# Designed miniproteins, single chains, continued (5), part 33

Each design is a single chain, and the fold is of that chain. pLDDT is the mean over its residues in the fold that is shown.

## One batch from the design tools (miniprotein)

Design m17124
Fold by ESMFold2-Fast:
Structure m17124 (fold): chain A 69 residues (1-69)
Amino acid sequence: MLPLQAAELAARGDYRGAAELILEIHEAVLGDKPASEAEREAWLERIATAIRLGVADGAARRAELAARA
């Protein structure tokens, strides 16, 4: 699950900040880190995009449920 701080960053549109926090946790817990700055930037972009799409999907699902209630 996303850490609360990362979720809060994503909720306010700071997807890059959320991605950086997730990458730091991934490195600290799993020991897997980017081999270069270019790779780190690619990982951050990928994570930020995934977070943004997940937030949008979650919002759409909540709106659908609210419309049915």
Scores: mean pLDDT 70

Design m17125
Fold by ESMFold2-Fast:
Structure m17125 (fold): chain A 72 residues (1-72)
Amino acid sequence: SMHTPREKRLERYKALLQALLDSGASDEVIARALIREAREDAQNEEEYEELLRMAVEAAKELGASERLIEML
């Protein structure tokens, strides 16, 4: 596999976001799901901030609303 752990995690967040968008979930529901995923994955505050930045990156790549991005 040519993917780094960071790239693989970003793809996982993109997949989660896409599934929620396809289900018709609201921006609030999507933001909470991404925040929850980041909190569950993080072992400390520094990792949590890095995972939130990856969630923002995933949201931007999939064309999520500015409102959703602001909630992250």
Scores: mean pLDDT 80

Design m17126
Fold by ESMFold2-Fast:
Structure m17126 (fold): chain A 56 residues (1-56)
Amino acid sequence: SPALEYTKQLMRLLADTVDRILALRQAGASQEEIDKVLADHKKQAAALKAQADAAL
C-alpha cells in the first residue's frame, strides 16, 4: 500500500531527524543550524506526502 510505505518512510525520517538533532546539540551546534535541519526534513516529509497523494 502506498499509504503504508509513506508512513514507514515518514517514521524513518522522524527517527533520523531526532538522531540528527541530538548529534547537533552534542556538538554544540547553533539554534540556527538546528532550525535549518528541521526545515530541510520538513521539505522531505512534504515530498513523500506528495508522492503518496499522486499514487492514490
Scores: mean pLDDT 82

Design m17127
Fold by ESMFold2-Fast:
Structure m17127 (fold): chain A 75 residues (1-75)
Amino acid sequence: SQEEIDVEVKIALLEIKLAVTRLHIERHGPTEEDVKVLEEILKEAQKLYDETGNPDAKRIAEEAKRLLEEARKAL
């Protein structure tokens, strides 16, 4: 269905954003912009999990939260 495709696309985009942000932090250290991106990823992933119960959305939210906590401590 269109709804399933929309969820799959949103998850794929969140995965890409998370991976790019993680690589930036690993290579250059965290920035205030990385914190903002991680906050947005966490919010979107948590909303997807709450609406769909999708385990990939939960995993993305948990990883974004972990990276966000680490990034905030390093700034």
Scores: mean pLDDT 88

Design m17128
Fold by ESMFold2-Fast:
Structure m17128 (fold): chain A 82 residues (1-82)
Amino acid sequence: MDLSPEEARELAEAVRRAAEELAREAIENPEKAAEYITAARLLAVAAEIAAEQSPDPESAELLREAARHALELARRAEREVE
């Protein structure tokens, strides 16, 4: 499945926003933190896969940046809920 540059941009923004929401939910709901942290890590994996399918280097880098952001937020949430 080939992403257009616009679809790649929209996906990168969606991943960033979803990861921020999931990290917040993990901190606010420690009893379910593992589920939210896992979801954020899966978003990072999905963004990396989308980057490989991107039509241009700029779109690929936006998706890789979104993946790194999601993973960083997941790691920070994990430390907060220990």
Scores: mean pLDDT 83

Design m17129
Fold by ESMFold2-Fast:
Structure m17129 (fold): chain A 62 residues (1-62)
Amino acid sequence: SKLDLIRQMVKTQLLFIGDATQAILDLKKAGKSQDEIDAAHQKLMDKQKQLMKDYEAQIAKA
């Protein structure tokens, strides 16, 4: 159902935020430059937006 897709979208986004936060912390611990960290953060934000759009498209077709 559309509601189940919305619930799955929310769960996926929350899990993604946790994983993304850990990835940035790992880069900081590895001594990566601020520019490298900022670039990685931007890629993660773009991925999050794409995941959201993919779920919205699935909900629209359901």
Scores: mean pLDDT 82

Design m17130
Fold by ESMFold2-Fast:
Structure m17130 (fold): chain A 75 residues (1-75)
Amino acid sequence: SIEEAIKTLREAGYTSLAEKIEETIEKLEKGEMSELELDISIGLLRIWRGVAKLIGDPKVAEALDVIIDYLEKNK
């Protein structure tokens, strides 16, 4: 679930990233996010996922995949 994905990021020490993702989801749910802002957010998360895979953090990479999928389905 999206909540478990965010929890995984927090438990892995990515607290600031988890907070930014929660802000992004809240803004999206309130209809306050532009298409451009959503696309930029997804792009940045894809970069973060690549970094997580490179440094050997598969749980964080999987959590980011869940978050990216959620955001893409709301385009």
Scores: mean pLDDT 82

Design m17131
Fold by ESMFold2-Fast:
Structure m17131 (fold): chain A 55 residues (1-55)
Amino acid sequence: SLQDLLQGYQTVLAQAQQQLDQLRRDGGPSDRIAQLEATIATLQAEIARLQAQLA
């Protein structure tokens, strides 16, 4: 369902945010940070789209 898909994206977003926070604290590679930031932006856009459709 769309609700299950939304929950899935929210879970992945939370995990990606945690990884990004850890990499930033560790001074991790800038290419990996950029990749996670791009992934987070994509997930946020998809979540917003699904939320609009469910409203």
Scores: mean pLDDT 87

Design m17132
Fold by ESMFold2-Fast:
Formats: structure tokens, sequence, C-alpha cells
Structure m17132 (fold): chain A 56 residues (1-56)
């Protein structure tokens, strides 16, 4: 599912205090543009990566 490994997505979920990958994707889908930018900064990735995950 998508361009990232399951291990990478699980690690990002843990960094955000979320229980699993499904919770991560749902959380990202609920964020506005500002919230997605904040998550991108926290994870050390471009906001385009967060937008791509939110589009799954």
Amino acid sequence: SGPFSKETLQEWARRLGLKDIDALIKALQGLDDEGRQQVAELLGVPVSVVDELASL
C-alpha cells in the first residue's frame, strides 16, 4: 500500500502517538493544510509526503 514500507508507516504512527497505520492515515485525512505542515516537520518529510498518505 503506497510508496512507503509498513515498518516506516508504523514508526511514523508511533512518533505521532497513534496506534497503527490505519489511525495514522485517518488522522492525516482529518488535518487541514497547517496541521499537515506541522506533521511533516515533526516527521522530517516534505508536506507532499503527508498529502500523499492522506490521499490513500
Scores: mean pLDDT 80

Design m17133
Fold by ESMFold2-Fast:
Structure m17133 (fold): chain A 72 residues (1-72)
Amino acid sequence: SDAELEELARELARRVGGLLAQKLKAETGLTPTVTIREGADTITVVAETPVERVVETFDKAELKALLREALA
């Protein structure tokens, strides 16, 4: 269902945030902060330290389409 795809998209965003945090910690030796922001059409994941910031923005419709295809 669409609601299940929405939940799965949010879970993917959290997983991406965790992976970005691990990468930044390995690269900088600093503890990153992770922020996930959900808009009407997008999910934005921000992982940052005082010296490096990574921003990944996902289109919800595109993510749901990819998840629908992957689960088929």
Scores: mean pLDDT 85

Design m17134
Fold by ESMFold2-Fast:
Structure m17134 (fold): chain A 71 residues (1-71)
Amino acid sequence: SERRKRIAEAARELFQKYGFDNTTLSQIAEAAGVSVATLRYLFGSTKSELQTAVSDYEVAQAKKAFAERRA
């Protein structure tokens, strides 16, 4: 999903610039161009859940890329 990709990229960039504790779900949602409700629906209700889901999403994308190149 392009929305998941945008949220993952926005979260990574904001965590890098401001740190985990100083970044809000509202800032991540605005940067990704989605509502906070959409962000919570896709990745969970807390920043910790979002961080875990973003990490899991990146690992899944890397695995798909490797599988496609070896097939």
Scores: mean pLDDT 76

Design m17135
Fold by ESMFold2-Fast:
Structure m17135 (fold): chain A 74 residues (1-74)
Amino acid sequence: ELSLEEAKKIIEEFLKNKSGGDKKVAVVEFLRLVKEEALPLTAEHEKELAEVLVNSPNEISVSDAVELVKILKQ
């Protein structure tokens, strides 16, 4: 079982090392993918993860979002 703290750490480390992409994934759509494919999120958990994404210096492309969801799913 993946904790919220572990999920935040994975997302932050992933975004820190990515070089961006040509399209930015909407935070709402990304969180939907995480919830459906990787782990169930409460409203509070969704808010905390959204804050990490919004405050990141790196953009999330569609391909990066899919890769991150795959990592979280493991």
Scores: mean pLDDT 61

Design m17136
Fold by ESMFold2-Fast:
Structure m17136 (fold): chain A 70 residues (1-70)
Amino acid sequence: KEVEGLKKEAAKYAEELRKEGVSEETIQLFEKAVKSIIENYEKGLITLDQARKGIKTAYENAKRTHELIK
């Protein structure tokens, strides 16, 4: 239920990255990071707030990677 919300938020970030022209390789790395974050949350290793912050950080890192690729 909370996991469904995290997946939906991550899907919106992935769609935004695709619309901004971020490479599929970078988006795949973002999606792998999201999967790891959600797994850690499901295992009780991190809180929901930490999971959301982790996903946002992964998104910001993907955007920054795209900006630095020339």
Scores: mean pLDDT 82

Design m17137
Fold by ESMFold2-Fast:
Structure m17137 (fold): chain A 73 residues (1-73)
Amino acid sequence: SSEIEKLRKEIKEIVFEDASISLKIMGLYVKKKTASPQEKAKLDKEIDKLNEKSQQLTKQEKALLDELSKLQK
């Protein structure tokens, strides 16, 4: 159905956005290995912000997956 296709597209977009955030977090951890103490503090704040966004995306994905499950297919 059109509702199922719409939900699948929305879920896919959220999954891709969360994957992009995960890659950014990994890059920040790599930078953190050679960073000064002041730079590490800034990187930690960026990582925390990205983790918060990832958690929100995970909640949105779970809600959409629940809706998709109720539609059975």
Scores: mean pLDDT 87

Design m17138
Fold by ESMFold2-Fast:
Structure m17138 (fold): chain A 76 residues (1-76)
Amino acid sequence: MAPLELKKTLILRSRVLSSAELNALTLRLHEAGIQVLGSSTEPGRLTIFGKEGEVVLEGDSAEELLAKALEAVKAA
C-alpha cells in the first residue's frame, strides 16, 4: 500500500551486461515490485531511488544483480 521507501539509493552497475540484458533485468525487478530507472546517458547503470546516500551494487550477471537488489530492498 505505501510506496516502497528505500533508506539509500541503490545503483546497479555491470561492466559485462548489454543494454538488452539490463532491460530484461529491469523487467524482472518490476515483477518483484521494485521500481527501477535506466540511464539514457550511462549504459550499464540502473537506479533504485532512496532517501539518503548511494550504494553501488556490482555484478557480472543479471541473476547476481537481481539477488543483490532483492537483499538490499529487504534490508530497507
Scores: mean pLDDT 71

Design m17139
Fold by ESMFold2-Fast:
Structure m17139 (fold): chain A 84 residues (1-84)
Amino acid sequence: MGEVTRLLQEAYRAAKAGNTQEAARLSLEALELAPEESRTDVALAGAQNLEVGGNKEAAAAVKEAALAGDTEKAKAILQKTAEE
């Protein structure tokens, strides 16, 4: 599988385990590796992983940034969540 897909799957597993920091870190890595045409979809997957992990506020913020096309804002939110 592609590395982006692998990172998102690992992020989902971390989220299911309640590790929202690790889910955010892996989702950020996936977004940084994503080609421009898939960045919105990858950021939305990251938001879903944060929601699964229980951080609904960060999930909503990432989703809003992704839908606005603001990839840098989505990355910043994921980085902050990974470091909390």
Scores: mean pLDDT 86

Design m17140
Fold by ESMFold2-Fast:
Structure m17140 (fold): chain A 81 residues (1-81)
Amino acid sequence: SMRDILLRIISLMIRLIGAVTDLKYKQGLSVEEVRALIEEIKKEVEELMKELPPEEQAKAKAMLEKAVKNAEKQIEEIEKS
């Protein structure tokens, strides 16, 4: 259902936030592992997005783009620190 797809996309966004937080606080994840996770999440969200109506698809795309941009920025700041 559309609900299940949206919940899956949200869970993937939460997973990404968690991974970046883990990296920031040095809880065990490497930069390489978090970057690999970003690529996996991008691919899965893009596939899930195809099943959504155009309005919901546009919202999911915007959410993904913002989450990836924020994650990349945070990784760069962490590597600099």
Scores: mean pLDDT 86

Design m17141
Fold by ESMFold2-Fast:
Structure m17141 (fold): chain A 130 residues (1-130)
Amino acid sequence: SREEGLEALETLKKNPNLPPEEAKKLILTVLLSSYVPVSDIQEFIKEYAAKSEENKKILAEVLKELLDYVEKNLTEDGFITLPDGTTILAYPYIKGVLQPLYDEVKDLLSPEVIERFEKLLEEAKKKNKV
């Protein structure tokens, strides 16, 4: 539903000490929503990461799940379809959502995850002719 991402963001803001698995599911709901403004996503990521090292670990797990999602859903033409059915250009999505996550948690990532992110960003850039 249109409201699911916005409701998930509100729940995360009101409940800073959610159990890690519940927080991760709500964050994924926010980040995979076409209805949450990218500026609100970017602000949330920075504020959430700043609160604790445990929050950064949750964001690192979220990044891994988003990498898996985008890799599986990236079309030859450089589009992805979000769970709400919205089709968007992959490169702006990766730059707007995955890059802010990556920048906050890079120190927690394995070399394999770093390589996956960098490869995905370059592939999406080429497909979107940027």
Scores: mean pLDDT 89

Design m17142
Fold by ESMFold2-Fast:
Structure m17142 (fold): chain A 55 residues (1-55)
Amino acid sequence: SAEDFQETVELSQRTLEAVQQYQAQHPDASREQLQQFAFEQAKKVQEELDKKRAE
């Protein structure tokens, strides 16, 4: 649906922004650390979007 597409776009954008911010603050972060952070951040953003849909 349009809502599902909108949420996917928002999830991607928010996750990318968070990863960029994290990398800027931690320039020595390994690829594994960035991948782990991206995974955890994406999960967190998805949970926030799910809560937003319930309201």
Scores: mean pLDDT 78

Design m17143
Fold by ESMFold2-Fast:
Structure m17143 (fold): chain A 103 residues (1-103)
Amino acid sequence: AAEQVREVRRLALELADKVLDMEKAGKSTEEIIAEVRKGLERIKERILAMPLTPEQKRGVVDEVAFLLNNYVLENIKNRETRLGVMDVIEEAKREVLEEIDKR
């Protein structure tokens, strides 16, 4: 479990770095949001596949959302992009928690 949690944390930080690189490259909010949605879907698949209890999976979801939101808040300078990405993170968190509850 600890190795899978570290891998998911790594994927989250790689996604955060990608978002920062895209903002620095002058990508639109819409382009950045599309990339975030793709990255979060990959992270979701990894979390759902983990051999963890539903409660432990919810903890991993909360940790990933917290790490991503904090990184975005600290590093993304454009307000529209920052808020849009944070909204997508919260939406993805809600969706993965609903999927965990069905299993």
Scores: mean pLDDT 86

Design m17144
Fold by ESMFold2-Fast:
Parts: C-alpha cells; sequence; structure tokens
Structure m17144 (fold): chain A 66 residues (1-66)
C-alpha cells in the first residue's frame, strides 16, 4: 500500500492506493478512527496500515495548526 498527504487550499487531502485501487480523501477535521475507516473502505487497505496512516495524519495536522 502507498499513501501520500497533501495540504491544498486549507484542506488535508490523503491520496491512498492499494494495487489498482486509488482514493483521494478529504480528512480535514476528521478523527483518527474516521480517517482509518475511510482508507479501508475507499482504498482497500489493511486495518493496520490504515490505522498507522490515520495516526500520522492526525499528528501532522495538530503540529501545523498548533
Amino acid sequence: MSANGALVDGKLLLHAQTGDKRAVIDITGLSEEEIAKLIVEHAGASEKDAEAIAKAAVETEKKVLG
């Protein structure tokens, strides 16, 4: 699985890909659990990979907003 985060026009967009499945998810203001669920549902990622990415995304958002 691959995933990249990008901040665009004040929104945090997550680009997630597993094999042939790709998803772009607006994760701005979402909880870690909500982000992980969307990654699993839309990108077909494992729960472990989705949780790790969600944690990193939330931590990054807190650092740039704090």
Scores: mean pLDDT 73

Design m17145
Fold by ESMFold2-Fast:
Structure m17145 (fold): chain A 68 residues (1-68)
Amino acid sequence: SAAEIAALQAQVAHAEAQIARLEATIAAIEADASLPEAEKQAVIGILREAIDRLRAHIEALRAEIAAL
């Protein structure tokens, strides 16, 4: 239905916005010369895992939309 497609598209948009915020956070951490390298890598690793999960979620949502 059009309502189901709209709901799935809204979930994709929300997940894409979360990825953009996480990428901006990673860029800010990478640019911060005051942070120890080990701490940067630890935090960036966690954020990259979160991005990977969100990308997998978006792919699943897009597959659902394509099947409707």
Scores: mean pLDDT 91

Design m17146
Fold by ESMFold2-Fast:
Structure m17146 (fold): chain A 56 residues (1-56)
Amino acid sequence: GEARLEAAVEKAYEMLKQGKSEKEIIDTLIKQGFSRIEAEFAVARAKQRLIAEELA
């Protein structure tokens, strides 16, 4: 569901801010029950948020 993907994006964003690698974040989300596609989507969206934050 949409809320589930939003939760994954928030988790990925927090992990990126902590300096974790994309591989670590994807592996963590999969262990938490997200699919690989959901995990990859979450990382991509979280990275876009960080880029927007640096440009603001």
Scores: mean pLDDT 82

Design m17147
Fold by ESMFold2-Fast:
Formats: sequence, structure tokens, C-alpha cells
Structure m17147 (fold): chain A 101 residues (1-101)
Amino acid sequence: MEKELEAIGGNVQALIDLANEYVEKGDYDKAIKLYETYIKMFENAGDYKGVGLAYYNLGIVYEKKGDKERAIEWYKLASEYFKKAGDTDFAKEAEEKINKL
């Protein structure tokens, strides 16, 4: 896991794409661990958009698992961090996800 993050060089989209590869394979536990690692990395870097993207994708993983309550919690966190980052479009998208669940 650590070596995979180093190989990507900390690019937010590349890190998310790696975690999403595990989601597509049905390895939700690996994807969740990667997103939890990314959240800590992005928080330490002050990258609130990165934190929001990681929470948003955790919401998607929990939707795929059928856990709507946890998905809503992750989307709420994503919206808060996107607003903190000034990304109103992604914040609105996260809020729309909550409204559809």
C-alpha cells in the first residue's frame, strides 16, 4: 500500500484511480484502506479538495456495499471539505447523492 502511493508520486487523481481499480475488482476492503490513507495524507498536506474527493469515493464504495447510512455520512463529509476547498460544484454533487439515497 505505502509503495503504491510512492509510485504514483502523490497525484490526487492517480491515487483515486488506484483505489477505484480495487472497487472495480470488488475488493472494497482494499479500496477503503487506500481512501483512509489518502484522507490522512491530504489532511496533512492541507489539500481539502483531495480530502473531499476521498470521502466522496468512500460514499460510492459504501453505496456499492448497500450501506446507505454510511454512504450518507461520507457524502456529508465530502460536501463539507469541498465547501472548505471552495469547490461548490463538487459540494453540490455530494449533496445530490445524499438526496437520492
Scores: mean pLDDT 80

Design m17148
Fold by ESMFold2-Fast:
Structure m17148 (fold): chain A 90 residues (1-90)
Amino acid sequence: LEKLHEIARKITELALFLVEEGKKAGVPQSVIAEMVQLLSDALNYVVDGDIEGLEESLRKVAELAKQYLPPSVAEEIEKKLREILELAKE
């Protein structure tokens, strides 16, 4: 339960960070919405114990971040995505 709460908190914080940084970088609203939806899907996969689905959703967020966001922001997002995945695997 505590681990699930920590993962949910990290996913929520990352979603807010993505919206803020995406707006600053002029990312299309449709792309920001897609990244947020993938993070929502990631949380559902964690609840269901579907690590494969989680990994795929987080990978897609990383790809969109690399494509649309500045390199420094994309690196920060990749770090946060790795932290979420490692917590879910424990």
Scores: mean pLDDT 86

Design m17149
Fold by ESMFold2-Fast:
Structure m17149 (fold): chain A 103 residues (1-103)
Amino acid sequence: VTVSVSKTVVKPGETLTVSLTAENAAKLIVVLVNEESGMILEKKIVDGSATSVDLTAPTGVGKYRVGVAAAEESVSEEEALEAAQTGEEKPGVEVATTTVEVV
């Protein structure tokens, strides 16, 4: 799986377009995570064939991570979400991450 973002530096409330590529994924989980707290601020679950999702930049200035988990059919959404949030791969889940800064 690969992930890229339309902008690496954004203002609060701006739309952030996340571009995705994945092979043989049944589902893709995209999360916006506060890098300091590790908390998920936004979550999108899309079909494995999806090539983009839009996220909204949070109002808090700081560093955020965009995590993407590409999961096989047999993997639960909870397992895939945890992989996307932590950036750690699991059996049947590929992970990619990138960073954005809200200024």
Scores: mean pLDDT 77

Design m17150
Fold by ESMFold2-Fast:
Structure m17150 (fold): chain A 67 residues (1-67)
Amino acid sequence: LSPLTKALLSLPLEEQKKILAKLKEEVAGAKAALPSLKDEADRAAAEARIAEYEATIAALEAAIASQ
């Protein structure tokens, strides 16, 4: 797991749920912004961040579902 995901999993369940909702919102916004990024390097960096956030979301969803 990424260091960020490990830190998030150490938080109380209620806080994890709030962060999960916020991460989903951020990913949706980032995906909506991708077509406005004309620089290939900026677009690649944004896509990499989205992939990391999606991995974190999946890990948090699995952890919350296990509780």
Scores: mean pLDDT 78

Design m17151
Fold by ESMFold2-Fast:
Structure m17151 (fold): chain A 87 residues (1-87)
Amino acid sequence: MEELRKALEAVLKEKGIDKPISELTESEIYKLLNPDGSGYITREELRKLFGEELADRLFAEADKDGSDVITPEELKRLIELLKELSK
């Protein structure tokens, strides 16, 4: 869990978000995970943002239907997971 939290914070800092995950709004997290506004995040896109290990873990937690795509419902679960890591 510590590596997951640190990797998330590092990515946030690279994206210009200079504040802790606990202070992020849902909108900011959504934009970080879905910058094109498509409403879907592929495993490959997540790997590009967070690296392979972290992305695969986050995807496994969010992708409940095994579609290799995160839907809006699964995205909400992923956002909640990211916030929980900051508590």
Scores: mean pLDDT 67

Design m17152
Fold by ESMFold2-Fast:
Structure m17152 (fold): chain A 64 residues (1-64)
Amino acid sequence: MEHKITITTKPAVNTVTGEVFGPGDVITLKSYKINEDGMIEGVTAEGNPVLAGSDGVSIDGVKV
């Protein structure tokens, strides 16, 4: 199931391409996990890795 990550306060980064997502941007992830540092490690529908702070996003309209 796809997940929509909405950036609220902190930028997210595609760690392969260097693409930066800012507040108000929505990223569609096919999978994600939250690591012990509170970072969201996600994978886009295209298979690109994305790193975001969990305190700076909402997932499917819910704050992490």
Scores: mean pLDDT 76

Design m17153
Fold by ESMFold2-Fast:
Structure m17153 (fold): chain A 89 residues (1-89)
Amino acid sequence: SVTVKIVQEGPVRAGDTVTGQVTAAEDAEELTISLTLESGETVVSKAPMKAGETFTLSHRTAEPVSTVTLQAYVDGGQIVASATGRLEI
């Protein structure tokens, strides 16, 4: 099991950093983590994870962002966790 969270306060402007966190409830040999911005820009990282571990994925955006989707994938491309955050206060 995996939990995902968008960690942002307020609107994100061009040149700002968007941050997502993924926390594993169980050990995973390799987890693929994808952060997709409203612009369609996507950042992908792969990481092994231990139970209770949190992985942070950060990306500096070229465009203003109001919506971000964070997803975690296991082997074979199955999405095991997904979160969509709105970045306006």
Scores: mean pLDDT 73

Design m17154
Fold by ESMFold2-Fast:
Structure m17154 (fold): chain A 73 residues (1-73)
Amino acid sequence: SEELEKALEEARRVLDRIDAHIAATTDPAKQVALRNFKEAVEEAIEYAKKRNDPELIRQAVRAAELFLAALDA
């Protein structure tokens, strides 16, 4: 659906932001946290894709945005 495609585009953008933070970070603990969180977000997106559930994707995106905001604070 168009809503699913739009949610997946937003998910792609947040994953790109996580990748940028991983690339910019030299703190080993922060890198581990970011990689683990990226894996969790990717798993949530794949699960939501199989269920055709754009709201579940949006929940994963929101969680990722909040996590990244906390890191930037």
Scores: mean pLDDT 85

Design m17155
Fold by ESMFold2-Fast:
Order: sequence, then C-alpha cells, then structure tokens
Structure m17155 (fold): chain A 81 residues (1-81)
Amino acid sequence: MLGYYLTKAEQYKLTASNGKDSKKADEQTTEILNKARDEADQLGGDAATQNDSQQSQNYLKMVGIYYDAAKEIEKLAKEIS
C-alpha cells in the first residue's frame, strides 16, 4: 500500500513540475505522507496490548490510511490537470 501511495505521489509531482507547481506538489505530498505515517504509527504503538484479532483489524486500518492518502493525491492531480 505504501508503494501505491509513492507511485501516485511521484506521478502528481511530475504533472505539477510540468505546470511549474513542483514546490507546492512536494509540500503537499510530504504533508499527506507524514499524516498517514503518524496515523499508522499510532495504530502500531497499541499492538503490544492487543490480541491477534485487534492487531489484524489495525493492520487493515493501516492499509486503509495509505489508500486514503493515495486517493487524496489523485484528487490533487485532477485539480491541476
């Protein structure tokens, strides 16, 4: 899932670079990635106190966090297309 986000972020940065908005795209992709990482890290931090079922649910939530981040990048790419 992180790889999917990184691919979308790179595509957005390339599109923005052609439009002369490369700095804004770099800042936005960094901010979205940092937010996703912070949310994923919070889920991971609780894992030591959780049973296997809770850990599995948190893993699926983590996958969802990076998927949502990729969707946000796709929305930004459409706004500059």
Scores: mean pLDDT 71

Design m17156
Fold by ESMFold2-Fast:
Structure m17156 (fold): chain A 82 residues (1-82)
Amino acid sequence: LTPAQQLEAEIGLLRIEVAVAKKTFEKSDDPEVLEETIKHLERVKERLRALLAQATDPAVQADIEREIAYVEKLIEEIKKKL
């Protein structure tokens, strides 16, 4: 894989983790589960920021920034349920 392809693959895996977290949020109202989901999403957000620092392609940077914004919104929605 080229560096760009490797970066896109890593972003794709993080998107899967976000989708799983959203599904957990949709199926549970347990505060302990929701707090763990927030912690997981905070770690995903940190990993996305690290990938953003490595990205040189503006289109890839924009893609990562949109994903970070989505994760931040999801964290706030989960916090409102607590």
Scores: mean pLDDT 85

Design m17157
Fold by ESMFold2-Fast:
Structure m17157 (fold): chain A 95 residues (1-95)
Amino acid sequence: SPVLEKVREVENEIIELIKKYVDDPGSAKILIGLVKRQTDSIISLIEQGNYQDAIDQVQDLRDWLVTQFTNMNKPDAVEEVERLTQELIDEIKKS
């Protein structure tokens, strides 16, 4: 499914973003675990045909990651999260 492939692509890019911008390895591991849990939930909602709840979960993930990277003073990471999550929302809307 193109939309499920896009979820995995965005998950992997967010994980690489965390590895690049989160200086503490322990914090990075916690953030990666939470992202994986949230993307698994998004995939489950898409597989159920619950596209609006999937979009809402992507928006929640975006808002949470934006808050985390803003608190870390990583504006480049904020811009990438906003772009990646918007691309995912746009892909889900095509479904």
Scores: mean pLDDT 91

Design m17158
Fold by ESMFold2-Fast:
Structure m17158 (fold): chain A 73 residues (1-73)
Amino acid sequence: SAAEQEKAKEEVIKKAVETYNKALEQGLSKMEALSIGIEEAVRAARELEKQGVPASVARQMVLEAGVTLHELL
């Protein structure tokens, strides 16, 4: 459902932001933290695809996570 897709998107974004913040806490630059955060969003989206989320929807979740991370720069 649309509600389940929105919750999945929120979780992908949350994981990306958490990974970004952890990288910053470890002393990585904002650009390095951004790269790692995006990699986590891609990983989480691929796991959702394995669970039956369409690839197009998973790609949109990664895009939204990327936009959110760029807003933190």
Scores: mean pLDDT 86

Design m17159
Fold by ESMFold2-Fast:
Structure m17159 (fold): chain A 61 residues (1-61)
Amino acid sequence: SIEELIEEVRKRVENLSPEEAAKEISRATKEYLEKHTLSEEELQQLENEFVRIYLEKAEAA
């Protein structure tokens, strides 16, 4: 599910720099989209959560 993807990404980026986290988010999103079809609402939810994760990392740096 999208929620499982978001939690997995959060765990993977926990110890990464903001730049590395952005790269991992991009990779994970691409991999997921290659295997799953998402609605516009699901894509927006995914984007909003990943932007939030990235901003939290960038602000902490």
Scores: mean pLDDT 77

Design m17160
Fold by ESMFold2-Fast:
Structure m17160 (fold): chain A 87 residues (1-87)
Amino acid sequence: SAVMEEMEKLIEEAREKVEEAVKKGDKETAVKILIETGKKLNEIIKKENASEEEVAFVTKKLFELFNYFVKAMKLSIEELVEIAKKV
């Protein structure tokens, strides 16, 4: 669907930005990008009445991007919580 294509594009753009932040060692910017992407996805879901299947797909993709970030930066849960408090 057009809605799913829009959400996939948003996640792909977020992935590129997260990869750049990771290259720079900028953990706070990467977390900011992930939070803002989640907010934008929620807005699209609400406005377009996205199906449960579309929401599940997008949630999985966002989780995969988050997991990539955590592994690439070798973050602990404690370190992630500290970063989230600053953003």
Scores: mean pLDDT 84

